# Designs tried in a protein design run: designed miniproteins, single chains, continued (4). Part 49

Each design is a single chain, and the fold is of that chain. pLDDT is the mean over its residues in the fold that is shown.

## One batch from the design tools (miniprotein)

Design m13794
Fold by ESMFold2-Fast:
Structure m13794 (fold): chain A 59 residues (1-59)
Amino acid sequence: MSRVKADPNNWKAYVDLGEELMKQGKYQEAARWYYKALQLDPKNERAWKLLRESGEKMQ
């Protein structure tokens, strides 16, 4: 596609990238990707849980 429209499936890609960053100990970067996932689906329970988890591990 010459231009990509934001779609509901993009939240999964952001969550997957965030989870990979969590495995690397990059909790702040992971939180940024979970935040982007929530911009696409604000009621995404998985993204909310992972965002909270990344915040807890940054402490």
Scores: mean pLDDT 74

Design m13795
Fold by ESMFold2-Fast:
Structure m13795 (fold): chain A 55 residues (1-55)
Amino acid sequence: KKVEELIKKAKEIVESETDHDKINEKLSKLIKEYNLKPEEQKKISEEVIEYWTSL
């Protein structure tokens, strides 16, 4: 659930923000804020980057 919420927020950041530097900053802050396990961070990063690069 926590991972799902973070992924949704991350995708919203990518969709709503046009500045790539700001997207990266917001995504990094969001991931750190949630204090996730390394495996969860990896899964989120992969899904978000894959989504972002597919746009």
Scores: mean pLDDT 75

Design m13796
Fold by ESMFold2-Fast:
Structure m13796 (fold): chain A 80 residues (1-80)
Amino acid sequence: MEEELERLAKEAKRVIEEYENGPSEEIRERLERLLEEAKRLGEEGDARAVLLAYELAKILGEPPEVLRELTQRLLEIERA
């Protein structure tokens, strides 16, 4: 899990930088896949993965309800 999260975070940072410098549908699809992977790790209880998912969702312009759900998930993990 730790190695998977570190790999995902490094890839996400790179793809985010690419998207900010030149948004494209191909890069957006890569961000969407990274968001789904981060959400999966967050469901397994990794708070850092939920934070990464929140950042990716924000960059992708996901609706406020998605950001709210991620915030709630983070709070649930922190309370446990």
Scores: mean pLDDT 80

Design m13797
Fold by ESMFold2-Fast:
Structure m13797 (fold): chain A 95 residues (1-95)
Amino acid sequence: MDAETPVGRFNEILELAKKDPEKAEPYVEPLIKLLDDEDELIRAQAALLLGEIGEKKPELAEPAIEPLEKALSDEDPNVRAAAKEALEKIKKKHP
């Protein structure tokens, strides 16, 4: 991620999810709330970060599974794609 200030926090959370997913646990609830954000880019980023956390520690992302399944029906195709990718990472399961 090479975007400046608006996504700087997302990149920090992404690095935490990769190196120490337990440290990313406090961000799970805020990220779930961002799945309902007015900005489709923020919703997509929230879904991707929840997927990264769940890939490393599925138990931490368990509260996000139902919100992410709801995001599969989002109006924006990028949000739907991000939610699908996140669920695949969390569940490690292909249909």
Scores: mean pLDDT 77

Design m13798
Fold by ESMFold2-Fast:
Structure m13798 (fold): chain A 66 residues (1-66)
Amino acid sequence: SSLSEEEKKELAEEAKRIDDEIVRKLLLGELTPEEAERQGRERIAELAKKYGLSEEEAKELTREMG
């Protein structure tokens, strides 16, 4: 990965914010579980693109750091 330690932390924090928002909407009944999974994948893909990473790399960094 070409990311700095600070960039990895930013990526993890941003991914956590996405997850928190989707979980909140799911708990409020605004999303079905299927819609939550789809929106989560789409937003993580956009985040990965922003940092020049694959979706799998973004998910791995989120799991490792957050």
Scores: mean pLDDT 74

Design m13799
Fold by ESMFold2-Fast:
Structure m13799 (fold): chain A 59 residues (1-59)
Amino acid sequence: AAEARAGALGDAYVPVIKAANELIKKMEEGMSDEEIERYAKEKGLTDEQIQAIKDFAKM
């Protein structure tokens, strides 16, 4: 079990948000879902995170 600690979460959170923003930008540029998925995995995103970002970008 983990307590919410803003400082500790900040360092882990920043790379994920940066990768999410870059992924959304690539979707706006018209890249395919398969190409975006490969890029995100290379950036260290999980399949679950990739799917959530793709769903968000489709809004």
Scores: mean pLDDT 68

Design m13800
Fold by ESMFold2-Fast:
Structure m13800 (fold): chain A 67 residues (1-67)
Amino acid sequence: GEAERLEELRRETAEGAARGALESQGLEAEVTVTGFTDTVVQGEAIIDGKKYNFTFDTATGKLTLTE
């Protein structure tokens, strides 16, 4: 339904924002979004074969990576 479409669009937007933030730092990453809000995206990134957890704040542009 329309609600499912809106959730998919929000997820795609969140994934694109997180991927763009990683790419802006010169990181080629495979990104999987595990959670998001209007201002925060959380997920997993595989960078150079190694798995990280990330948190990206879309309001401040702050990206945090943890192993």
Scores: mean pLDDT 76

Design m13801
Fold by ESMFold2-Fast:
Structure m13801 (fold): chain A 96 residues (1-96)
Amino acid sequence: DVEARRKAEELIRKGVEAFKQGKYDEAIKYFDEAVKLAPGTATEAYALYLRGLAYFKKGKFDEAVRDLRQALEVFEKNGIYDAELRRALEEAEKAA
């Protein structure tokens, strides 16, 4: 459990670095692996949020909406409320 979460956090860091470099396909691969390692946790929600942002940057608005909605649901189940995530979801829904 702890090791899986730690590995997910490392993958998120690598994905964020790829995202900052405009390597959105590489970022999505890292976030995809992170999502699989930490289901139901705030770490999964954060990986879903970042994967949704990467899909948005690629113009894949339907995938962005899906991931951002799932991120919101998982964050809310963990008692976390993020105004930036809600704003990102609203922008993705307008673009879809």
Scores: mean pLDDT 86

Design m13802
Fold by ESMFold2-Fast:
Structure m13802 (fold): chain A 74 residues (1-74)
Amino acid sequence: GIKELEEDIKELKEKVEELKEEKRKLEEELKKVPEEEKEKIKELELEIELLEGVIALLEGIISFLEKKLEELEK
């Protein structure tokens, strides 16, 4: 019911924060890679881009679920 939806939203928000922390660590790693290591730079940039995509998708799901929760509380 409504309670389960609230719990799902909370869990997804916690997961988004974990992914944002993981992305931050990859961005710090990217800053430490020598310019000559082009392959490693590309791999890190791809991983960061994929994490950004997943974060955006989850934030979209959270927004959808929050809107659904508001409609159920009416």
Scores: mean pLDDT 85

Design m13803
Fold by ESMFold2-Fast:
Structure m13803 (fold): chain A 58 residues (1-58)
Amino acid sequence: SEKEKLKKQYETLKRHAEGSEKGLEQMKEDKEYGEEVGKLLEESRKKSQEKAEKLKKK
């Protein structure tokens, strides 16, 4: 059903946001991460969080 599809999309986006957040914390402790990788993780996290928030509000 459409409700189940939206719920699955919301959970997927939320997991992506949480994954990116963990990546940023690990980069903070591990300086061996490249600056470019850090920026990509931050952008991915923000986009995933915004998408998850929109789906949650529906």
Scores: mean pLDDT 66

Design m13804
Fold by ESMFold2-Fast:
Structure m13804 (fold): chain A 58 residues (1-58)
Amino acid sequence: MSAEEAGELAERNATRALAVHGDNPEAAALGKKGGEAARAGDAETALKYAQQSRELAL
């Protein structure tokens, strides 16, 4: 997965968590960190944050 795709996944997971759970600041923070890592070109870090955000959303 590219850094861009991983960052989009992280932000999408954070948006979904906020939509479903309302106030879920941990998921939102992980999504932001994933997006920032993707903008820096760090695909591995972006994907890691996307996965952590997804786990919190479950």
Scores: mean pLDDT 69

Design m13805
Fold by ESMFold2-Fast:
Structure m13805 (fold): chain A 75 residues (1-75)
Amino acid sequence: VELALVKAYAKEVAKSLPEDVAKKLEEEVDRAKSAEEVVRITKEGLRESGDPRAEELIEGLEKAYEVARAAAEAA
């Protein structure tokens, strides 16, 4: 559950990036085996993209991961 939720958030973030960056990020996210991997890949991709919203998007991703993690522990 947490992996699917974090991947969905990462793909939503990717939609706001240039197509080349979005495609690369989506491919890396699809290869990720854990929610922690998705968070790390997405944070690295956002920072490398130079998007001025990168820091805010990273904070949103970290909060989404915390929510997903709590939901997984409760299930």
Scores: mean pLDDT 74

Design m13806
Fold by ESMFold2-Fast:
Structure m13806 (fold): chain A 100 residues (1-100)
Amino acid sequence: SDVDMLRQSRDILVDTFDRQYSRTTNPTLRRFLRRMRDRVRRIMDDGIRRGVSPQDALTRVYDDVVTMISNDTSLTTDQRYTAYGTLVDGVDRAQQYLDS
């Protein structure tokens, strides 16, 4: 079901951010990754409650978090690249699950 697909996609996304957080030592990037994780979780949980399509939820996550990364002034270029890479990896993993 769409709800089960949304729950699994949420768990894949959250796990992706938690793994990157665990591998990150820089405190600024760690705080930002935690904020990204929390934002993703909120968007996905809202989508689950509303019964939106999994594709719409992933699109919302990508657009919202890309904007969050682009507007952040605390990240260096390398940290911004890591944040983007984490988002893309998470969305790609969730999309692979949906396509399976």
Scores: mean pLDDT 89

Design m13807
Fold by ESMFold2-Fast:
Structure m13807 (fold): chain A 58 residues (1-58)
Amino acid sequence: SVAEARKHLDAAAKAFSQGNYEEAIKHLERALEAAKDDPALRQAVENFLKAVEEYKKS
């Protein structure tokens, strides 16, 4: 559901702010599953996931 996706997105943002990129990625993966029927929300989650992966890399 959209509400579940937003919950995971909030959790991902908190993990990211703490420098916990692995936990942020896990929450973003859950958000993608929950955003199944919302293409706009799914795109936002995918963009956030790409950003986190870039920060994790270097």
Scores: mean pLDDT 82

Design m13808
Fold by ESMFold2-Fast:
Structure m13808 (fold): chain A 97 residues (1-97)
Amino acid sequence: MKEKLKKEAEELVNKAMRYLQQGKYDEAIELAEKAIELAKGADPRVQGRAYLVLGSAYYVKGEKDKAKEWFQKAAEYYREAGDELNALSAELFAKSV
């Protein structure tokens, strides 16, 4: 993956996580979606984190079906990245909604 795009995607995910913690769910969703676009095709770890943000934001907004779908995608991308602990965590979130 191109290092510049990876760094930008990582920064967007970090901002999305902070907005999620501040209750700014729509802003968190927008930043996570931008991070997914930048990380497409070659950075599954960043995509996993971004989908985790989407799942969390939709869960808080009451859209449980969307939250479950995004948590499942997060688990798949974490597994692809070799991040088994975060994959298991995301899968647990998907089963909990």
Scores: mean pLDDT 84

Design m13810
Fold by ESMFold2-Fast:
Structure m13810 (fold): chain A 69 residues (1-69)
Amino acid sequence: SKEEIIKLLEELKKLVPEEDHPLVDEAIEAVRKNDPETVEKLLLKVYLSHPSEEVRKILNEIGKLLKKL
């Protein structure tokens, strides 16, 4: 559901620096607009900026849910 994806994106904001919060906020807006391609592009940018195992795990969970949008 969109609510589950948004919740995971809010958790992602806690794991990344303030500089990346605008990218996560844009991804939340893209989820609300049913635009999974934009979400995927924004989250790839976040991962490339901060390639941590914790970030990767959350992104993998979000990716599974995005397939149903």
Scores: mean pLDDT 82

Design m13811
Fold by ESMFold2-Fast:
Structure m13811 (fold): chain A 95 residues (1-95)
Amino acid sequence: DETSKLLAEKAAELAEEAIRILESGGDRKEAIRLLGEAASFAAIGAWLSEDPEVRKLLEEAVRLLDEAIRAAEAGDDEKAIEYARKAVELLREAA
């Protein structure tokens, strides 16, 4: 699915930018916003995907991005980065 792959790629780019911000000790609120956008793109990609394996990867990425957001909101940047990196791996596999 060309569209779901493009959405997975966009989600990965947004999540990678959020990771970069958190690693640099930058604006946590901006990182959370980017993780939320990444989750939205991944969720739309999962909904549009006709490939069950791609859909499963994107659904798992959404769950990991939600965990990253919760960790970042709690001030646990290390855990947020860990979950976000795992999500990026799945998003790149789906793309």
Scores: mean pLDDT 90

Design m13812
Fold by ESMFold2-Fast:
Structure m13812 (fold): chain A 80 residues (1-80)
Amino acid sequence: SMEELIKLFEERYKNLSKEEIEALVEQHRANIARLEKGIDEYEKLAKKGDKRAEVYTNFLKMLLDIERAELEALERILKK
């Protein structure tokens, strides 16, 4: 589940310094923005009947879910 993935990333990051966590938050936010832009572009192609764009959109959405889980884990650690 998404919650199990978030807890896995919390365990991985729990011993990092605040500065290291803040740098990773910035990196993952940038990654999310790039993935969201890519999804929007490939979804437009998929709607026009591009089957490869449909597969790419699904792959990018999976990567976006992972990046969001990592960001949520890092933000949970910063709130402690």
Scores: mean pLDDT 89

Design m13813
Fold by ESMFold2-Fast:
Structure m13813 (fold): chain A 69 residues (1-69)
Amino acid sequence: NLKKGKEAYKAGDYETAYKYFLEALKRDPENLEAWNLLSKIYLNEFHDTESAQKYLDKAVAIAKKKLAE
């Protein structure tokens, strides 16, 4: 659930936010907002720049696909 993930992220509960964003992506793999927020969690909280870039690249690919349509 994207809404619950965003509420957890705002509260600083990044583990709960991560779990809800993964559930949102299971329902909609093209959810651009969920990919962007996962990238931010990995970059800022987990300090994993490789995973953050991977998730950001996925978000960019989805955005480009929608613009080409």
Scores: mean pLDDT 79

Design m13814
Fold by ESMFold2-Fast:
Parts: structure tokens; C-alpha cells; sequence
Structure m13814 (fold): chain A 90 residues (1-90)
């Protein structure tokens, strides 16, 4: 469903944010799955999830710019923002 696709993209974005914070791939994947599952359990509408994703994408774009000196961290945050922008326009 559209809600499941949006939650999956938000979960993947959260995993990238956790990797940018120094989490291992396994820790990041677990955090992303938890975020996805919490969103699916939340009862939020598709429209509410898309607005949440849009706002978080804007915040992550700003965070990436603030971390421009750390190319690897900035790239992870930019990819997370891209996934959230994709979720917002489904």
C-alpha cells in the first residue's frame, strides 16, 4: 500500500541518519525498521506521514549543509533527505 511504501522510505531515511551519527549498519537497519513499524502502528494518515517527511527532508538538507566539512556524513544526510522527498510526493 502507499502507506507501507511511505513508511519504508522514512525507515530507510532514518537508517541513513543513524549511520551519519556513527551507528553500525546493523544498528542503523534496526533503527530504520523500528521507525517504519512505529509509523505503521501510529494510525497516522498518508497525508500526515507525507507532511512529516517533507518537513524532515528540509531539516536534513540544512543538517547536510552544516556538516559539509564531513563529506561522508553530508552525503548520508543528503540521501536521507532525498528518500523523504520521494516519500512526500508518492
Amino acid sequence: SKKEEIAELIGEAQALVERARGASDAEAEAAGRRARDELLASGLSVEELQEHARRNAEALRRAAAAHAADAEKAALLEEAARLLEEAARL
Scores: mean pLDDT 90

Design m13815
Fold by ESMFold2-Fast:
Structure m13815 (fold): chain A 55 residues (1-55)
Amino acid sequence: KVEELEERIEQLRKELDEALRNGDFGKAFAIAEEIEALQKQLNTLVDRPDPPGYG
């Protein structure tokens, strides 16, 4: 469960980096939002504080 979320976040981070390199900021924004949502869910499972902000 935790491993699955971490793997998804890692995959999305790679796609986010590619979108940014391609100048596709709309796609990058959507991916970043999804990463944040998954990180919040992971935080709930492992009781970690949220980072100060994404971007």
Scores: mean pLDDT 76

Design m13816
Fold by ESMFold2-Fast:
Structure m13816 (fold): chain A 66 residues (1-66)
Amino acid sequence: AMTPEAEELLKKGKEALEKGDYRTAVRYYAQAIRLDPKNEEAWKLLGEAIRKLGGNPKATEDALAP
């Protein structure tokens, strides 16, 4: 099972995604993946958020930086 911190980050990411804040969603999902890199759901959600963000690799890279 993933850590409680990773679960909370996924929850916040989903909330940001629903609000249309795709960059914030990417940041939360990226942090969740850093805590639990084997979480396939987090990787799938990150991909969805990146797609919504317009697939801009630079914007994604900036979101992944702390």
Scores: mean pLDDT 74

Design m13817
Fold by ESMFold2-Fast:
Structure m13817 (fold): chain A 68 residues (1-68)
Amino acid sequence: SLAEEAGRQWLLGQAAFEAGDYAAAVRHYSAAIALLESLPAPSEGERTLLEQAREALERARERIRELE
């Protein structure tokens, strides 16, 4: 399902961020966000994950900007 794939992308993004691969983290968080935004009737948990993924994406982008 879209929600299961979003969860997978979120976990891959978290793993990439912990490894210091911020470019990979951005790709995975962006994928999770796109999948969650495509849900027609998101649950409370799915809405919470979307908010967390958006915050994590901004943190990963900030890390990339700091390295410039």
Scores: mean pLDDT 88

Design m13818
Fold by ESMFold2-Fast:
Structure m13818 (fold): chain A 82 residues (1-82)
Amino acid sequence: ALLENIRIFAERDDRPPVPEEKIRKVAEFAGLTEEQIRALIEAGLSKEDVKALAFAARVERRPLTPEERQRLMEEIDKILEE
């Protein structure tokens, strides 16, 4: 699902891409595989798309509590803004 979503988002994205180092930090925090990390980097996605896809991949493993969702989103935003 994540790899398919990456392709869909890449086709629609005309915004500046997120640097590789930030994608790796977000992906490590969200628990993505190396294959998924490489696909995100190769796709050249925007900040909003990286955030959406990382969140979706984490939720696919199990539902998050409201507190866990808030913490995940705050950490992703912090990484992408720095």
Scores: mean pLDDT 71

Design m13819
Fold by ESMFold2-Fast:
Structure m13819 (fold): chain A 85 residues (1-85)
Amino acid sequence: TRETLLRAAELAEEAARYAEQGDGEKAAEYLRKAAELAESLGTETGRGLAEAAREAAEYAEQGDYEKAARGARLLAEGLRWLAER
């Protein structure tokens, strides 16, 4: 639903902020929550977005905050774009 997409986008935006601050643990936590919401859509697109979120979370867990933040911001933009449809 639109609400689910917007909530996932908000979580991804928060994850990007944590990654930019060097807080990989919180960045990964928020990205995994975004992945769970995206997967709950039950669509192929939702599964793809969930995988993207998990990949960004893994970068955050590995200390690659630049890739984690970039991935999280791109994910948030995509989720917001879909919510506007």
Scores: mean pLDDT 86

Design m13820
Fold by ESMFold2-Fast:
Structure m13820 (fold): chain A 89 residues (1-89)
Amino acid sequence: NVEALEKAIEAAKKFLDAVRQGNLDEARKYAIELVKAINETDLDPSLQVALQMRVTAALVAAEMGERDTAIAGLNDVIKELESLLEKAK
C-alpha cells in the first residue's frame, strides 16, 4: 500500500506542476494517473471517493481558469496523502 500512496503523491505533484504551468493537457493526464493510484491504495473506500472528488474538483477548477482554486485544492490533497503515507510507515 505504501507504494500506491507514493505513486499517488508523485502524480499529485506532477498534476500541481502542470496546473502551475497552465498545461491543461498534462494536468488532465496526471489527474487520471492520480485517480488510478488512489484506486490502487488500501484506503477506506469512502476516503478514496472523497479524495477522487477533490481531484476532480481541482481539475474542473483548472479547466475553468480558476488556477488559484485548483492549486489550493491540490495542495490539500497532497497534504492528506502525505499524512496517510506517514501513518502507513
Scores: mean pLDDT 87

Design m13821
Fold by ESMFold2-Fast:
Structure m13821 (fold): chain A 96 residues (1-96)
Amino acid sequence: REEAAEYGEKAAKYGAKAAKAAGKEGVPAAVAAAIAGAGAAAGAYFGLSPEDIARAAEGAARAGEAAAERATTEEAKEYAEKAAEYGRKAAEAAAA
């Protein structure tokens, strides 16, 4: 439970960093990753079901991957890839 919350927070943090570094086209996907990561973290803290937490975390992973594909700078791509990675880790931790 703590691991899912921590990884969700990291997904949100890196999604926000990706949005800040991103060019115009990357911003919506990076923001979506940040929101979904925050949702996974909040869900873990408030005791949502593992399934609901995993769904939010998977959303962060997918949004992070989309942001990485649309990234126009190396910084934005690196942060988006980290958001996707932590989203996946949050989903795995929620399922355990």
Scores: mean pLDDT 80

Design m13822
Fold by ESMFold2-Fast:
Structure m13822 (fold): chain A 68 residues (1-68)
Amino acid sequence: SAKEKLEKIKEELNADPRFEAELIGDDTLVITSKGDVTSLIGEALRLIGDYPDFEVSIEGDTIIVRAK
């Protein structure tokens, strides 16, 4: 399910000291950068490639991932 995929992404990113990730409801993952915007852009591009069924956007120091 989309929720299970988002929970796996959350666990992966929370293990990375550059990021903090939180699941909102069952369909939205919010990823916050702890510093560098370049790291945020790189991660957003990776997520777009790995999860084409998800909508990925960048808002300031935050990535928003939504199930389509």
Scores: mean pLDDT 80

Design m13823
Fold by ESMFold2-Fast:
Structure m13823 (fold): chain A 89 residues (1-89)
Amino acid sequence: HMDELIERLLELAKELGVEELAQRFIDAVKNGDIDAAIRALAELLSKVFGVDPEEVEAQLRHIAKRFGLTPEDLLRMAVAALKAALERK
């Protein structure tokens, strides 16, 4: 299922013009580097939604500390967020 999430994320990122940032996030996820993945996801979401990347990173780190975040959880979050951006809900 992780490969399906990666493929979907790349397609969504291509539509939004953020494929390079999405690839950087995917590389961190594949390496199991949760710290780098959180930073890359914050940068990706910042560009897509026009929000402060430092604030997004702080929120993601808070969620990780409270609930734990796996690489698959981060991929699911990224896919859901980019899909929401394209649907403009």
Scores: mean pLDDT 84

Design m13824
Fold by ESMFold2-Fast:
Structure m13824 (fold): chain A 90 residues (1-90)
Amino acid sequence: ATASVRIEGTATFTEPGKKARVEGRAVEDGSPVRGEASLAYETPEGALFIGNLEFGDPRYGEAVGFLFVEGPLPTKAGETRPVRGWALRV
């Protein structure tokens, strides 16, 4: 079975509208999570980013993240937004 973990964190945009570095935690246990994600789709309400995440917990060492950013995306590199979503170990 694929382990599904809820994630909350911050995205720092390396390429505005395309790529972000993600730093956060697993909601269930507070395990640190980090990685990089790319834009999958954008709507007026927010955007979905998909990428690779690494966990501090060895049980979830590497996973695919599905991360939602609320509201309008940043236009400048280095800007940050809150992210929430799920990591799936596949």
Scores: mean pLDDT 77

Design m13825
Fold by ESMFold2-Fast:
Structure m13825 (fold): chain A 73 residues (1-73)
Amino acid sequence: LEEEIEKLKEEIEKDPNNAEAYSRLGGVLRHLGRDEEALKAFYKALKLDPNNRIAQAQLDSVLAALGVERPTE
């Protein structure tokens, strides 16, 4: 799984606007139980592509798993 993270980081370095890579990174991080880092990755994916429904669904799922609704400003 760390190899997948490294591969995704390489894709992000090659194309920093690759929302799909961030979304997939979030999914891998969540699978590893690194929910806070996964949440940040999904936020980044949505910032790059607000219509990424996969990232939207995964973000909602991670927030539910963390037991928080949203960080306040």
Scores: mean pLDDT 74

Design m13826
Fold by ESMFold2-Fast:
Structure m13826 (fold): chain A 60 residues (1-60)
Amino acid sequence: GTGMYRTLADTLTVLGQTNLQSGDLEGAAGGYYMASLFYENAGDEEKAEEMRRKAEELEK
């Protein structure tokens, strides 16, 4: 169900934030990118776009 995808996306967002705080930019980008995909599957297009943008900004 979509609720599972939202929970996974939220968890991956927290993981991305934690990796960013620890200086793991690649881990942070991966976490945000994966969160984007799960938010998209949950139907949360706005959060999916936000997470994708965060991932792309870290890949500069």
Scores: mean pLDDT 83

Design m13827
Fold by ESMFold2-Fast:
Structure m13827 (fold): chain A 89 residues (1-89)
Amino acid sequence: MRYRVTVRAADGTVTEAEAESAAEAARLVEEHGTYALAGAVAGALRAGLSDVVVADESGRITTAPDAAAGRALLAAAPASLAAAVVVRE
């Protein structure tokens, strides 16, 4: 199953990548964001909360009905925190 990962670092850098597994998606979030953000993403994906998950490095997790809503939530996340949206395709 394929995952599309978008990570926004605390410096504002945005990285987009594709992952073939939940574990690879979490690893990409760790590489481009933070370890804490990767932990939040891994927990949300393990719980199977939704096909679209948005997390920040404080551990705040929310779900979105679609990728566009997920991207909007990522843009609205606090700029001082790394945040990610992960979409299951």
Scores: mean pLDDT 82

Design m13828
Fold by ESMFold2-Fast:
Parts: structure tokens; C-alpha cells; sequence
Structure m13828 (fold): chain A 67 residues (1-67)
């Protein structure tokens, strides 16, 4: 379990990066929602929400769009 957790943390960093990049690209075009990011990445809105929350905690983003 510990080794798998460490590997998931490394993979999570890549997914967090993908979510952040999608957020930046979409926000440059106008207001963006969790659904827009989820559609762009092909993942669930819940996954996007978790990634954005972690990015906010790290101070990588100042704004989270939920609607």
C-alpha cells in the first residue's frame, strides 16, 4: 500500500498539472466551469474539483470555478 501510495502521488502531480493547464487554456477564452474542464480532459467533474482544491492549497491558483 505504501509503495502504491507513493506512485499515486507522483501520478497525481501529473494529473494536477493537466487540470491546471486545461483551466488556464479555457479561462483565457472566458469564464470556465468544472464541467468545461472535465469535458476538455475527459474526466469526471469530481476529479477536476479535487485537483483544483489541491492546486489552491499549493497556491498555484487563486480562483476556483465551480459553476
Amino acid sequence: MEAARREKLAALSEREQETYEAYLVLSARGPVSLADIARELGVSPSTVSRHLARLKERGVIDEIVRT
Scores: mean pLDDT 67

Design m13829
Fold by ESMFold2-Fast:
Structure m13829 (fold): chain A 60 residues (1-60)
Amino acid sequence: MEEKKQKILALIARYSKLPEDLRKKVEEILGVKIGPVPEGSREATDEEIAELNKLIEELK
């Protein structure tokens, strides 16, 4: 589980203008608060959102 959490955090750190609903879901499941999006961040693609949802389901 820890490696999957780290992978999710790494994805979020690199390109994480996530939709607000998905951001809140990740925060709740990981038990962390995600800070403000860094200046260089881009919006997540639909494929990246799908990958994050899959990883989140694996953590349940």
Scores: mean pLDDT 67

Design m13830
Fold by ESMFold2-Fast:
Structure m13830 (fold): chain A 59 residues (1-59)
Amino acid sequence: EREELLEELARKYGVPLEDLRRAAAGWEANFGRPPDREELERLARVIANGREERAEQAA
């Protein structure tokens, strides 16, 4: 199930589930199809990297 996969990846990459869910929805809107597992993993990593960059700027 897609929701279980989102929860798994959010936990694995240490990103908020809400952020990953929104990114997946944005992907679907952009490409006209839901992201697969590999695409979701890529989205989770992008979110994690973006959070790290923002934390570095704020520090």
Scores: mean pLDDT 74

Design m13831
Fold by ESMFold2-Fast:
Structure m13831 (fold): chain A 52 residues (1-52)
Amino acid sequence: SRSQELVEAARRAVERGDIQTAVGLKFLALRLGDYDAASEILKLLDEYSEKV
């Protein structure tokens, strides 16, 4: 699904250290009204922040 594609793209971006892309994908999900995908991307960003 589109939601899964957004979350997976954000996960790959975080894994390679591309935080700007992951943040952009979160805002894209919000703009599309996909709050579930936006929430999952936010969790990925929070997990990254706690490890740094």
Scores: mean pLDDT 81

